# Designs tried in a protein design run: designed miniproteins, single chains, continued (3). Part 46

Each design is a single chain, and the fold is of that chain. pLDDT is the mean over its residues in the fold that is shown.

## One batch from the design tools (miniprotein)

Design m9681
Fold by ESMFold2-Fast:
Structure m9681 (fold): chain A 88 residues (1-88)
Amino acid sequence: SAWAEADRLLGEAARHVALAAEALRAGRYEEAARHAEEALEALRRAREALARADVPPAQRAAHLATLDELEREAERLLEEARRGLAAA
């Protein structure tokens, strides 16, 4: 279902955000940027799946809130990784 697809993609995005943060802490800027970009792609696909999902408004709102938070974090990590690459 579209809901199951969105849930799976949110999980994938969360994993990539965590991996990007770990890589950034280790100074592995190229790896951090790659994971942040993968997270943003998963979140884009999750948003599209949520738009097609036939679920109660409260559950949709909860997933959208999680998606928005992960998107902000992924964008922050990508910016920090790119700054690290520029300084290298």
Scores: mean pLDDT 89

Design m9682
Fold by ESMFold2-Fast:
Structure m9682 (fold): chain A 78 residues (1-78)
Amino acid sequence: SAEEEALREALERAREDARRAVELLKEGKLSVEELERAAELLLGHARLLEEAGFPELAEEVRRLAEELRRAVEELKAE
């Protein structure tokens, strides 16, 4: 469907943005708090996708959120 195609394209863009955000965090150009908020937003979107009948996309979004949270935890550990 057009909706599913648009969601897949949005997920691919989100993955690109997430990779850039992690690099900016490592460079000190993004805060831990900004990345934590991004991860929370992604988890919210994953719930909406699952409720809408896109469980595979929801799982991919949850994995992306977990990658962001792992990057935050690694940086918090001195």
Scores: mean pLDDT 82

Design m9683
Fold by ESMFold2-Fast:
Structure m9683 (fold): chain A 66 residues (1-66)
Amino acid sequence: SEKERIAQELKELMDRYSAIVAEIRASGKATPEQLAELQKIMDRFSELYKKLRELSQREGVNPAIL
């Protein structure tokens, strides 16, 4: 389902976020590229949460009976 796909994308984004944070922690310094990537991940997270909310509303309409 679309919800499952979005949940998988959220998991992948969280894994990516955690990996970058771990790299920063290990090096003791954040690069501008790492900070830009973290911002992109946060922006994508917001978009996916909005999409999940929209899909939840569509389920209430019962499109399966069409």
Scores: mean pLDDT 78

Design m9684
Fold by ESMFold2-Fast:
Structure m9684 (fold): chain A 57 residues (1-57)
Amino acid sequence: MSREELIERVRELAKDLTPEEQEGLIGLAESMFKEGVPPERVLRLVEGAIEALKRAR
């Protein structure tokens, strides 16, 4: 999975969140990808973060 594909997937997963939350999650995903974290793990962590944010609403 390329960086661009990862960002697209994160953006789709975070589409129901605020712009600030979307930007934060995209930034986190880009940082983790740059540090060599596998894209599949990045997606799992982003999904968990989204669930936590939705539960806090």
Scores: mean pLDDT 81

Design m9685
Fold by ESMFold2-Fast:
Structure m9685 (fold): chain A 50 residues (1-50)
Amino acid sequence: MFSTDPKEVRELAKKLKAQGVKEVKLDGLVPDLRTQINELESEGIKVTTL
């Protein structure tokens, strides 16, 4: 039910970093959660799972 494009996650991470965002919350039910966490953390954004 959740469709996440890895390119979209990377673009989001870049935008969040540019806006000074340091932390985001992700639903633990999203597909490829570990990959999404890795992409966000690579840009210096801390991830919290719900």
Scores: mean pLDDT 71

Design m9686
Fold by ESMFold2-Fast:
Structure m9686 (fold): chain A 76 residues (1-76)
Amino acid sequence: SEFEELVKEAEEKLKKAEELLREGKTEEAIKIAEEAKKKLEEVLEKGRRSLRPEQQEELRELIERFEELIEKAKKA
């Protein structure tokens, strides 16, 4: 359940960053996305020995989605 809560939090942060981009608040969107990405990277690094391979891949996919959003925001 802790993992599911982490994933839900990340999904909520991703949605919020997308909403901020829609509103033209690009710098705020980037900040939220970067903070969420760092948190997921820390969990992935610390969880290498405790997380299942499938959970690690799910976190990597979320990290990639935040990275894509940051790159898209910087190009706008």
Scores: mean pLDDT 83

Design m9687
Fold by ESMFold2-Fast:
Structure m9687 (fold): chain A 76 residues (1-76)
Amino acid sequence: MKAELEKLIKQVEKEIKEGRSADELIDEGGKLIQQGKIREALMYLTALTTVLKKRGEDVKEYVKRANEKITEALNK
């Protein structure tokens, strides 16, 4: 994995351990999209789905929501 992605994975793991929900983290990715930081948002959402999958959680809904937010941003 790229070093930047590995750093984001560790950060997301820490935030989930400290009590942040996956929904809060998806919303954070959405804020990056609204700021025009599309690449940063994609990297962050990739790190989040990687952590959730590693924890054995169902990531399909989160991936779908992330893709919907990205598609809306690109169409507007």
Scores: mean pLDDT 73

Design m9688
Fold by ESMFold2-Fast:
Structure m9688 (fold): chain A 66 residues (1-66)
Amino acid sequence: MPLTEESLEAAVLELAAAVLLVSAEKLGDKEAAALAREAIEAARAGDLERARALLAKAKAALDAAE
């Protein structure tokens, strides 16, 4: 299968969002978990700008849940 720079970035964003989702679910952070799920869906759809924005929001929500 052709591996493009865009496909690689999408895969990296999906993996990063999946890691954040697992962490958010373990901590009970529903906001971070919801944002991480949206980031995974955006990455799978190839919307890299949306995936990056949602991933950043998920990380910020998780970091704020101290």
Scores: mean pLDDT 79

Design m9689
Fold by ESMFold2-Fast:
Structure m9689 (fold): chain A 56 residues (1-56)
Amino acid sequence: MELPQVPAESIEDLTPEEALKLMIEEIRKGLPTLSDAEREHAERILKEMEEALKKL
């Protein structure tokens, strides 16, 4: 898969902190299989999620 997708249902069951951590882990697992453009996008999303997590 290009980017691991976390189901919306799973996100609903989590706190915002747990949901962000789960999404970060799923994106990280996909990074080695991504193209350069997809990896750049995924890394940007990871940084945004990590920053959001720290603001909680």
Scores: mean pLDDT 71

Design m9690
Fold by ESMFold2-Fast:
Structure m9690 (fold): chain A 62 residues (1-62)
Amino acid sequence: SDEALAAAMRAAAEAALAAARAGSTPEQVKDIATATLREAGYDRARVQVREVDGEPEVLIAV
């Protein structure tokens, strides 16, 4: 459902941003978000990680 998808996306983004702020590489951050979404059943989700003005940004498309 849309609510379950929204919850999975929030969980993935929160885990990824926490890892990024702890010093993980962009590749590690992307892997964390992808794994979280996959465990929730969204195998085809796309994750992009970038830095904007020194802050980590995680973009998720399902």
Scores: mean pLDDT 82

Design m9691
Fold by ESMFold2-Fast:
Structure m9691 (fold): chain A 69 residues (1-69)
Amino acid sequence: VPAPPLTVEETEAIRKAAQAILDGNVDEAVKIVKEAMEKGYGDTVIDAALTVARHYGREDAVKALEELK
């Protein structure tokens, strides 16, 4: 069973969150994920953001994002 397709807004949120993590801006990444949660697609954005944070060894971002789950 395929997952539903991502909207343009979901894809943009994922890219912005990933960029914030790469920039070391944990507060910005957290804000993007919280906004996505309010809009009903937070799980998709947080999972993508956590994947990026773990891949780049951003421990502070991983901890902050896991707290949002």
Scores: mean pLDDT 79

Design m9692
Fold by ESMFold2-Fast:
Structure m9692 (fold): chain A 96 residues (1-96)
Amino acid sequence: SEIVEEVRRLLEEARELLKEGRLEEALELLERALELIERGIKEGENKEELLEALEELIELALELARAAEEKGDRELMLRAIGLALRAIGLMIDLEL
């Protein structure tokens, strides 16, 4: 799946940006990955691959929220938490 391949690329790039402390850029890539996952769900892409991508996105978003909290960036922290919650909601919908 081209969508799943692009999602994996975005998540890998976001992980590297997170390691570099480039939190806003990492969040933008995670937001793009979630939009692609939402499209993949609508288009009937592989459920197991989408669930794996959502799990990794949630992990990275929560790690980003933690890093933002440590920097005192409350707005960025809340955006990252909101992204994780949206991804969790999609996981629940896919399993039900």
Scores: mean pLDDT 89

Design m9693
Fold by ESMFold2-Fast:
Structure m9693 (fold): chain A 92 residues (1-92)
Amino acid sequence: GMRTARAIIDAIRVALAEGATVSVEVKGDTVTVTIRGASARAREAVRDAARAAEAEGATVSIEEQGDTVTLTISGLSAEGLTAVALAAIGLA
């Protein structure tokens, strides 16, 4: 729930602070975070978000292609989805 949402938001914040481009998509109960120009610290933050999501029973995948990292999380609560979406808008 909220622990996963906070971890996702932290990963987005780290990526943006280090000059990466971040996009967030919400479809149903699935959040997809795409980070372009991801640093090693941003990748660590993405892995922390993935661990938080798995600990809360969500389905997680991480795809790394060159400098792009895509984190996909399915099974988030409506509250968690809303928190991530609002944070992404506020950080854009």
Scores: mean pLDDT 80

Design m9694
Fold by ESMFold2-Fast:
Structure m9694 (fold): chain A 68 residues (1-68)
Amino acid sequence: AEKHFKLGLEYFKKGKYEEAIKHFEQAIKEKPTWELYNNLARSYFKLGKTDEAQYYFDKAVELARKSL
């Protein structure tokens, strides 16, 4: 989970949003966190996939409320 999360952040920083998504999705399969859903949402938003971005952003908000 941590390895894929860090790789996702590195790809996001480089503007490689599709690669970032793949790593964030893998990290979520191991351990879902609000930070992972938020980064997935941001990555989809950067690709212009606003519906997917909104979906994952809502999941991040719900998970953050439950884990805080």
Scores: mean pLDDT 83

Design m9695
Fold by ESMFold2-Fast:
Structure m9695 (fold): chain A 62 residues (1-62)
Amino acid sequence: DERRAALEALVAATEAGDVARQVGAALRLLALGVPPEAVLELLRAADAGDVAGVRALAERVL
């Protein structure tokens, strides 16, 4: 559930365009053992403002 909370935080930060919160959520995902390559894909979608892409990728790492 900590991974889900971190992914939801990343989605919310992407919707808001809040880069600091995107970085914070990504660091939390890394600390929770999500592979760096998956976090990089999530961050690329977030940086692009692709909320749907972040949601789709999140399902694959849960």
Scores: mean pLDDT 84

Design m9696
Fold by ESMFold2-Fast:
Structure m9696 (fold): chain A 83 residues (1-83)
Amino acid sequence: SSPEFGHALLSRKAKDYKHAAEAYEKAAELYPNNAQIYLNLGQEYFKLGDYERAIKAYEKALELDPNNSQARKGLEESRRRLS
């Protein structure tokens, strides 16, 4: 395996996750009461390693949909990563 290849692959994925997060941020501005948008936003921030922003997005998803098990799991995992 090549370290340069691994770095390029990870950089490409991070860029894709960043673009997805930016798209969901815009969607949240248009549809601020849509729990699914905040769930997706939290997942993209988590993939970026931005656990603080992931926590805020998952908390908003749970505020809108308290029974969302995926948002609860994402919140718990994101909090664990900051410990």
Scores: mean pLDDT 84

Design m9697
Fold by ESMFold2-Fast:
Structure m9697 (fold): chain A 60 residues (1-60)
Amino acid sequence: IEEKVEELKKLIKEKIKDPEIQEQVIKSVEEWAEEAKKNNLPEEDIEKAFEIAKEKIEEA
């Protein structure tokens, strides 16, 4: 999950130019990842969530 979070953070920094929005989105991803770890989300659900997030960030 750490590897995926770092990948999304890099993508966010490349695609989202507004510093305030960039920081908010990064914080949301980090908070989601912490909740996923605490709740022991299945690997399949984690993979799906990251795929959806990645697509949304790329389209933004």
Scores: mean pLDDT 74

Design m9698
Fold by ESMFold2-Fast:
Structure m9698 (fold): chain A 90 residues (1-90)
Amino acid sequence: MAVLSITAVFESKEKAEEAAKEIREILEKYNAEEIDIEIRVDSLGKATLIIDAVFESKEKAEEAAKELEEVLKKYKAEKIDIEIREVNEI
């Protein structure tokens, strides 16, 4: 089992929301067991997208992460941080 955590900054809430929709579809395609998506907007209108998802295997999380990174780049994310952590106890 593996946990995928993504943080990305977008220039607008609208771009973050569009990216979040496409990301949710990709996570569901890879059979993510739990999906948490949060969007935070600062006083300047920049949006931070925070995603946590659980996958059955590290390999599936890595495949999903590659496709998600392409989506984030497509929507012009200014900053992208992707972390995959393998968990053997859940």
Scores: mean pLDDT 83

Design m9699
Fold by ESMFold2-Fast:
Structure m9699 (fold): chain A 86 residues (1-86)
Amino acid sequence: AEEEELRRLIEEVVEYIKKLVKAIENNDLDELKKLIDEMIDRQKAIAGLSDDVVAQSRASVEKNLTKENLEKLKEKLKKLLEELEK
C-alpha cells in the first residue's frame, strides 16, 4: 500500500468526522443528514449497492437520529478524532 494514499484517506476521514461533530454540537439535523447521505452515496458507488438497499439504509439511519444517540455518537467521534490526529 502507498503510504501517501493512506495519509490522504486519513485526512479525508478526519475532516468528515470534524463536520459530523460540528453538526451534532449545533443540533443541525439537516447538515447531519446531508453528511450521512454523502457517505451512503460513496458506499453505494464502492459496493455496487442497489437503490432499494440504499433507500432501506437511509430509512434506518433517519429512525435512529435521536438526541440521545447523537450525543453518544459525538463522544465516540471525538475520541476517534483524537486518535487519528496524534
Scores: mean pLDDT 73

Design m9700
Fold by ESMFold2-Fast:
Structure m9700 (fold): chain A 89 residues (1-89)
Amino acid sequence: SLDAPVDLAAELSEPLRAVAARLPGMTQYDAGLLAIALGLAEVMIERGGNREEASDFLADIVTRLAERHGAADQAPELAALVRDYLENR
């Protein structure tokens, strides 16, 4: 667990906050994993990597977390939110 929730909140982007709000039972660890996954996807895009592959990677992580937390029915909408975010970068 993280003892610095203010620092964790500062690392979370708009789409990750939306995902966290819609997934019941997410931990600070899950939020940290999403923040790392988003950061990695953004670095891939910044370095001239395939944007679609980066979006697929983040969408897959979001889908797996939704399934793990009993919200598999929300996974397509949450995946779309993170894809839309990366497409606007």
Scores: mean pLDDT 74

Design m9701
Fold by ESMFold2-Fast:
Order: structure tokens, then C-alpha cells, then sequence
Structure m9701 (fold): chain A 66 residues (1-66)
């Protein structure tokens, strides 16, 4: 349940990003704890850092992870 909810949130963020939409903010994830949101963001940031070719995006991701 917890892992499935986190995977669903990650999939939604990916879908919105692919459509050029804004990433959902904290209020859209009121059902998640801060710890769960940190885990979701960490997984997404790690994946984006590994796959992004944009130097500006990479720098922003590194600053967020630090």
C-alpha cells in the first residue's frame, strides 16, 4: 500500500513533466507524510540527475540533494 501509493505519485509526476505541466506541490499530496514526500522526491531527483542532459537542471538537482 505505502510503496504502491508512492509509485503512483511518481508516475503522476512523470506524466505531468512529460506533458510540460508543473510538478504537483505539497498540497496535492496531503495524504502523504513529510517523510514519504522526501522519499518520493529523493527517488525522482536521483533518477533525473542520472538522465538529464540540461546543465541548469543538473545543478538545481544537485543543490536540492545536498
Amino acid sequence: AREARMEAAIAEIRARAAAGENIPEREEWSDFTDEELEEILRRLLEELLATTDDPEAREALRRTLA
Scores: mean pLDDT 66

Design m9702
Fold by ESMFold2-Fast:
Formats: C-alpha cells, structure tokens, sequence
Structure m9702 (fold): chain A 67 residues (1-67)
C-alpha cells in the first residue's frame, strides 16, 4: 500500500513538472510572440489537464495511505 502510494505520488510529481514546463513555454511564447494565441491556449489547456490528473493520483495515494 505505502509503496503503491509512493509510486502514484512520483507519477503525480512528474505530471506537475510537465505541466510547469508547458506553462513556461506558453508564457515565453506569449512574451516573445513566437506562438499564436491558439497555440498558447492549447499549451495552457494541456497543462491544466495534467494538473487535474496529478490531483487525482495524489487523491488515490492519500486513500492508500489512509486506513
């Protein structure tokens, strides 16, 4: 149970890190004008989805750690 929870938390962390990179890419592209408005919106939307998945995995991990 604890080992499974640790694996889920590790995956959640990886998803959050990926979301952060997508947000940074969107912010940089917006500031430099390298990305279109549509591309920026798509990157932010993808990052938001990854954050949602990370929250779900963290929730499941917390349930596994709770008796």
Amino acid sequence: SKSEAEELLKKAKELREKAEELYKKAEEGEKTGELSEEEIKKLRFEAEVLEGLALLLEGVANLLLSK
Scores: mean pLDDT 86

Design m9703
Fold by ESMFold2-Fast:
Structure m9703 (fold): chain A 65 residues (1-65)
Amino acid sequence: VSEEELDREVIRALGEIYLALGNIDYKRGNKEGAIESYQKAIELFREAGDEEGVKWAEEKLKEVK
């Protein structure tokens, strides 16, 4: 695995973590926290080139708003 591939996998994992945090905040009624976490997940998935992750996080963000 190249350094670039490793970096992309780490960034994708961070995106998944923020997506999970957003889901937790949303379930607990913290809309502001959920929005912030989903927005960070979108940015991280874009950096990782994970188009499916971006779409998933965007759909979650729309559900909260």
Scores: mean pLDDT 81

Design m9704
Fold by ESMFold2-Fast:
Parts: C-alpha cells; sequence; structure tokens
Structure m9704 (fold): chain A 55 residues (1-55)
C-alpha cells in the first residue's frame, strides 16, 4: 500500500541518519562535519514530511 511504501522509506531514511550521525562522530575536518550536519538536517526534515503524509 502507499502507506507501507512511505513507512519503508521512513525506515530507510532513519537508517541513513544513524549512519551519517555515526560518521559525524568520527569526522575531524570542519568542512566535512558541516556538510554532514547539513545532510542530517535535510534527512530529518524529509522524515518529518513523510510522517505527515502518513496522517
Amino acid sequence: SPRDELAARIQALSARRVELHDRLTRETDPERRAALEAELVALGDEIVALHRELE
């Protein structure tokens, strides 16, 4: 169903956020850290938007 597809997509994005957050804890370069932080924010916004579609 479309809702099952959205739920699967949320799970995939959540797994990606965990991966990027883990990478961020090991990253020492300030420009790469800033890029990872920006990507984490964007993924968070996407997850919130997808959750709203499930309602």
Scores: mean pLDDT 86

Design m9705
Fold by ESMFold2-Fast:
Structure m9705 (fold): chain A 60 residues (1-60)
Amino acid sequence: SRERKIEAAILAARIALDLVKEGLSPKQAVEKAGEYLRAQGYSEEEVEYGVAIARENLGV
């Protein structure tokens, strides 16, 4: 759903930012955020959307 895509985008961006602060590269941080969303039961479409937004926010 649209609401779930927005939720995934916010969560992916927050996780990726936190991982970069912990020393991961932006690319690795975004990949790990995507893995986390899949583990939490987000659909592939929701994960792809969230990862795309996180990449834009981190400039990757």
Scores: mean pLDDT 85

Design m9706
Fold by ESMFold2-Fast:
Structure m9706 (fold): chain A 70 residues (1-70)
Amino acid sequence: IKIPEVKVVPLEEAKKYNPDAKEGQYFIRRLGRPDEPAEVFDSLEEAKKKLKEILEKTPFGGDYEIYKVE
């Protein structure tokens, strides 16, 4: 399973997906679902682990991105 490349976003952009986002956090977003809430994680390791779990359970379900908050 390939984990997507992590994109870096400024805090202002991150807050558009999750208003409680903080610098240094990570979040996973499902593409094509703008109203779906973004989960935030304190580490890249936790975000990647969660995404791997999602992809293993639903390998045919949607595209996902990981973002790092600057």
Scores: mean pLDDT 72

Design m9707
Fold by ESMFold2-Fast:
Structure m9707 (fold): chain A 91 residues (1-91)
Amino acid sequence: MEAFELGKEAFLKGDLSVAIAYFEKALEKDPNNIEALYLLGEAYKLAGDEERAEEYFKKFEELAKKDPEKGKEVLEKLTPLVEEAKKKIEE
């Protein structure tokens, strides 16, 4: 299973440190993985690391400016996943 998919599984379970590690590995393989940039930003934000969250959201925004349709697809696809992760962390 690819690092990004393992990161999503960990994120949905609320395992933020594991999710962050896998999303970072996904970005090492593909620095332009717009989905990994967005989820890494959200994972850092949920972990309380606002500075790193902002850094990854800025990288996401740069890629979304080059392909706005892809940026919208990522937000629509991954926002429900972020909400599910928040519920697991609150649990």
Scores: mean pLDDT 85

Design m9708
Fold by ESMFold2-Fast:
Structure m9708 (fold): chain A 68 residues (1-68)
Amino acid sequence: SEVEELLRRIAEVYLEARRQGNKEAQKLASEAVDLVNEATLSEDPEEQQRLIEEAKRLLEEAEELVRK
């Protein structure tokens, strides 16, 4: 599922950020996880999708940071 793939990517980027000592990327990945958790607790499908899209944006930013 989209959520499962997103969580896997967030976990991978968090681990890489931790290995690099990149605290900014760790913070972004952590915030992305929080948004995914919020989405799973929401009863509104539109709100769920909005939160997932926000989590993806944070993930993409974190991925860019760990590519250094």
Scores: mean pLDDT 85

Design m9709
Fold by ESMFold2-Fast:
Structure m9709 (fold): chain A 92 residues (1-92)
Amino acid sequence: SQELQQLAKQLQQALNQSGFKANVSVEGTTLFLEIEAPNILQLIGLVLRFIGLGLDGYEVKIKIEGLTLYVEITAPDEEALKQLLQELIQDF
């Protein structure tokens, strides 16, 4: 979806404006996030945010390497992913 790609770009811009170095992409109903935090405290804050999402019907995979957080979120459908992207954009 072109709309999902545009929302992913907006989330990437919001994260970069908040002091993170982020790459955000969408494929189908899956959101891919690569977020480099400037320090360990901000990394912990990101990890807690994504772990705490409590998303019914979503699949969430998290990996950490150094100060970089990798998140893969699979939504049950495109509308659910759109809503998640809009919420994440507002939170940053």
Scores: mean pLDDT 86

Design m9710
Fold by ESMFold2-Fast:
Structure m9710 (fold): chain A 92 residues (1-92)
Amino acid sequence: MKPRPATPEQLAELEKIGRDLAEKAVKAKSPSERAAYMTALMLYMVGADLEFGPEAARAVAKGVIDAADQSKDNPEMAEELRRLAERFLEEL
């Protein structure tokens, strides 16, 4: 299937989604809640790539990395999120 290029507004929204979900994952109080947010992040990155192409997936990943870099609540989870986004970007 040929991806349809994302608009600048859609790219901004995808970056915001990545940031919001990453912040929720870092602040999550249970392992199951963290797993749910991490799964949602992976689905958004894959879905963005499939629907809009690699630039959209990079927008989601940028939001994740930005949120992880700003996090002080859980450094281990922030590092896990950063590695997840970076590994996905390497596969694009």
Scores: mean pLDDT 80

Design m9711
Fold by ESMFold2-Fast:
Structure m9711 (fold): chain A 66 residues (1-66)
Amino acid sequence: LEVGEVVRATEDYEAERPGELSLREGDIVEVLGHRVYDGVEYAHVRSLRTGEEGWVPASFLEPVEV
């Protein structure tokens, strides 16, 4: 996942901790950053539906070719 990339949520994700973002399957989000924490890749994203920002596991996201 690259900063500025637009990606899609592959399934519903419910935020488990402060700073995470809940997503619905099919939500389109912009990647603002990424990190690896405890072996899991996370993306910092902005929801294009709600305008909210937060962290989600990168495994819940797929690239959208436009």
Scores: mean pLDDT 79

Design m9712
Fold by ESMFold2-Fast:
Structure m9712 (fold): chain A 83 residues (1-83)
Amino acid sequence: VKKEIEEALKKLTEEELEKFLKKLKEWEKEGKTDIVLSKEEALKLAVLLLKKGKSLETAITILENLKKGHKVSPSLLLKLIEE
């Protein structure tokens, strides 16, 4: 899991991360409460968390839960990124 996040940090562009963040904000505005992230989207979230100063441990925990196909709230994801 750590290696997947490190590789994603090298490969994901700032533009791709900004586009994903915009998508999350649009889902929140639409009132979506339950979404399922793809493996790629879960990696983008983990990278965003690291860039916002969250710990690697937090990013790993979130990525592992999302890989299990758990439904998540866009509002909760935005709080994790911004707070």
Scores: mean pLDDT 76

Design m9714
Fold by ESMFold2-Fast:
Structure m9714 (fold): chain A 69 residues (1-69)
Amino acid sequence: MTAEELERLRELEAELLARAEEMSDEEKREEVIRRLAELLGLDVEELLANMKLEEIIEKIRKAIEEYNK
């Protein structure tokens, strides 16, 4: 993970938190998850089927913490 990737992850985390506050339907949630999966190099379909938004935010947080060590 580079400093640029870390900054991008922080921006996505902030965007996810802001959108989670506003999100009321699954379509909006899917859009956010797809963008996050693209950045993390994960399978979008697997994330959408098996992972909630909160779990994905937690993965981002862990990646940020690992980089800061």
Scores: mean pLDDT 64

Design m9716
Fold by ESMFold2-Fast:
Structure m9716 (fold): chain A 120 residues (1-120)
Amino acid sequence: MEEKIKEAFLAVAEAARRLAEETGDPVLRQIADKMEELAKGAKKKPSPELVERAYRILKETLDAYLADGRFSREEAAKTAALNAVGELLREMGASNEDIVKAVQEAAKALGFGSKLEDLL
């Protein structure tokens, strides 16, 4: 199960890096770097299909939060990355406990406070 979590972090890191290159957004580059740090020691690279799925979730969620207008670009990008981690792990068949732990770990790495744990 820990390997699935690290594989999901790598997939989101690659997706965020691609989107950062396309948009020039420094927050997305920071997200990519932090996700790669969380995935340190991963034994497998994510499949191209998993990376493409991460990219779609990340982009669609970011676009939706930016369209809502209630979030800063930084908050929208970080929240979109957390959503991508959670959605990928669910699709990979991870348990609800592992999904919650992975999203909490990612939230802490991205600088979200402990109160975000009540929203995940």
Scores: mean pLDDT 82

Design m9717
Fold by ESMFold2-Fast:
Structure m9717 (fold): chain A 55 residues (1-55)
Amino acid sequence: SAAEVAAFRAEAERIAATLPWEEAARRLSQLVRERDTPEAEAVAKRFLALHGPVV
């Protein structure tokens, strides 16, 4: 649902704000696996692209 996507997005932002980037990326990947939805994957991928290191 839209509310579930918004809650996941808020949690992703909180993780990135409170943890070192390497640990935040690992935990975001774990949460994507736990949610097991295309919406969660899209949110995490966008977040990593905007806030992660440029490779």
Scores: mean pLDDT 69

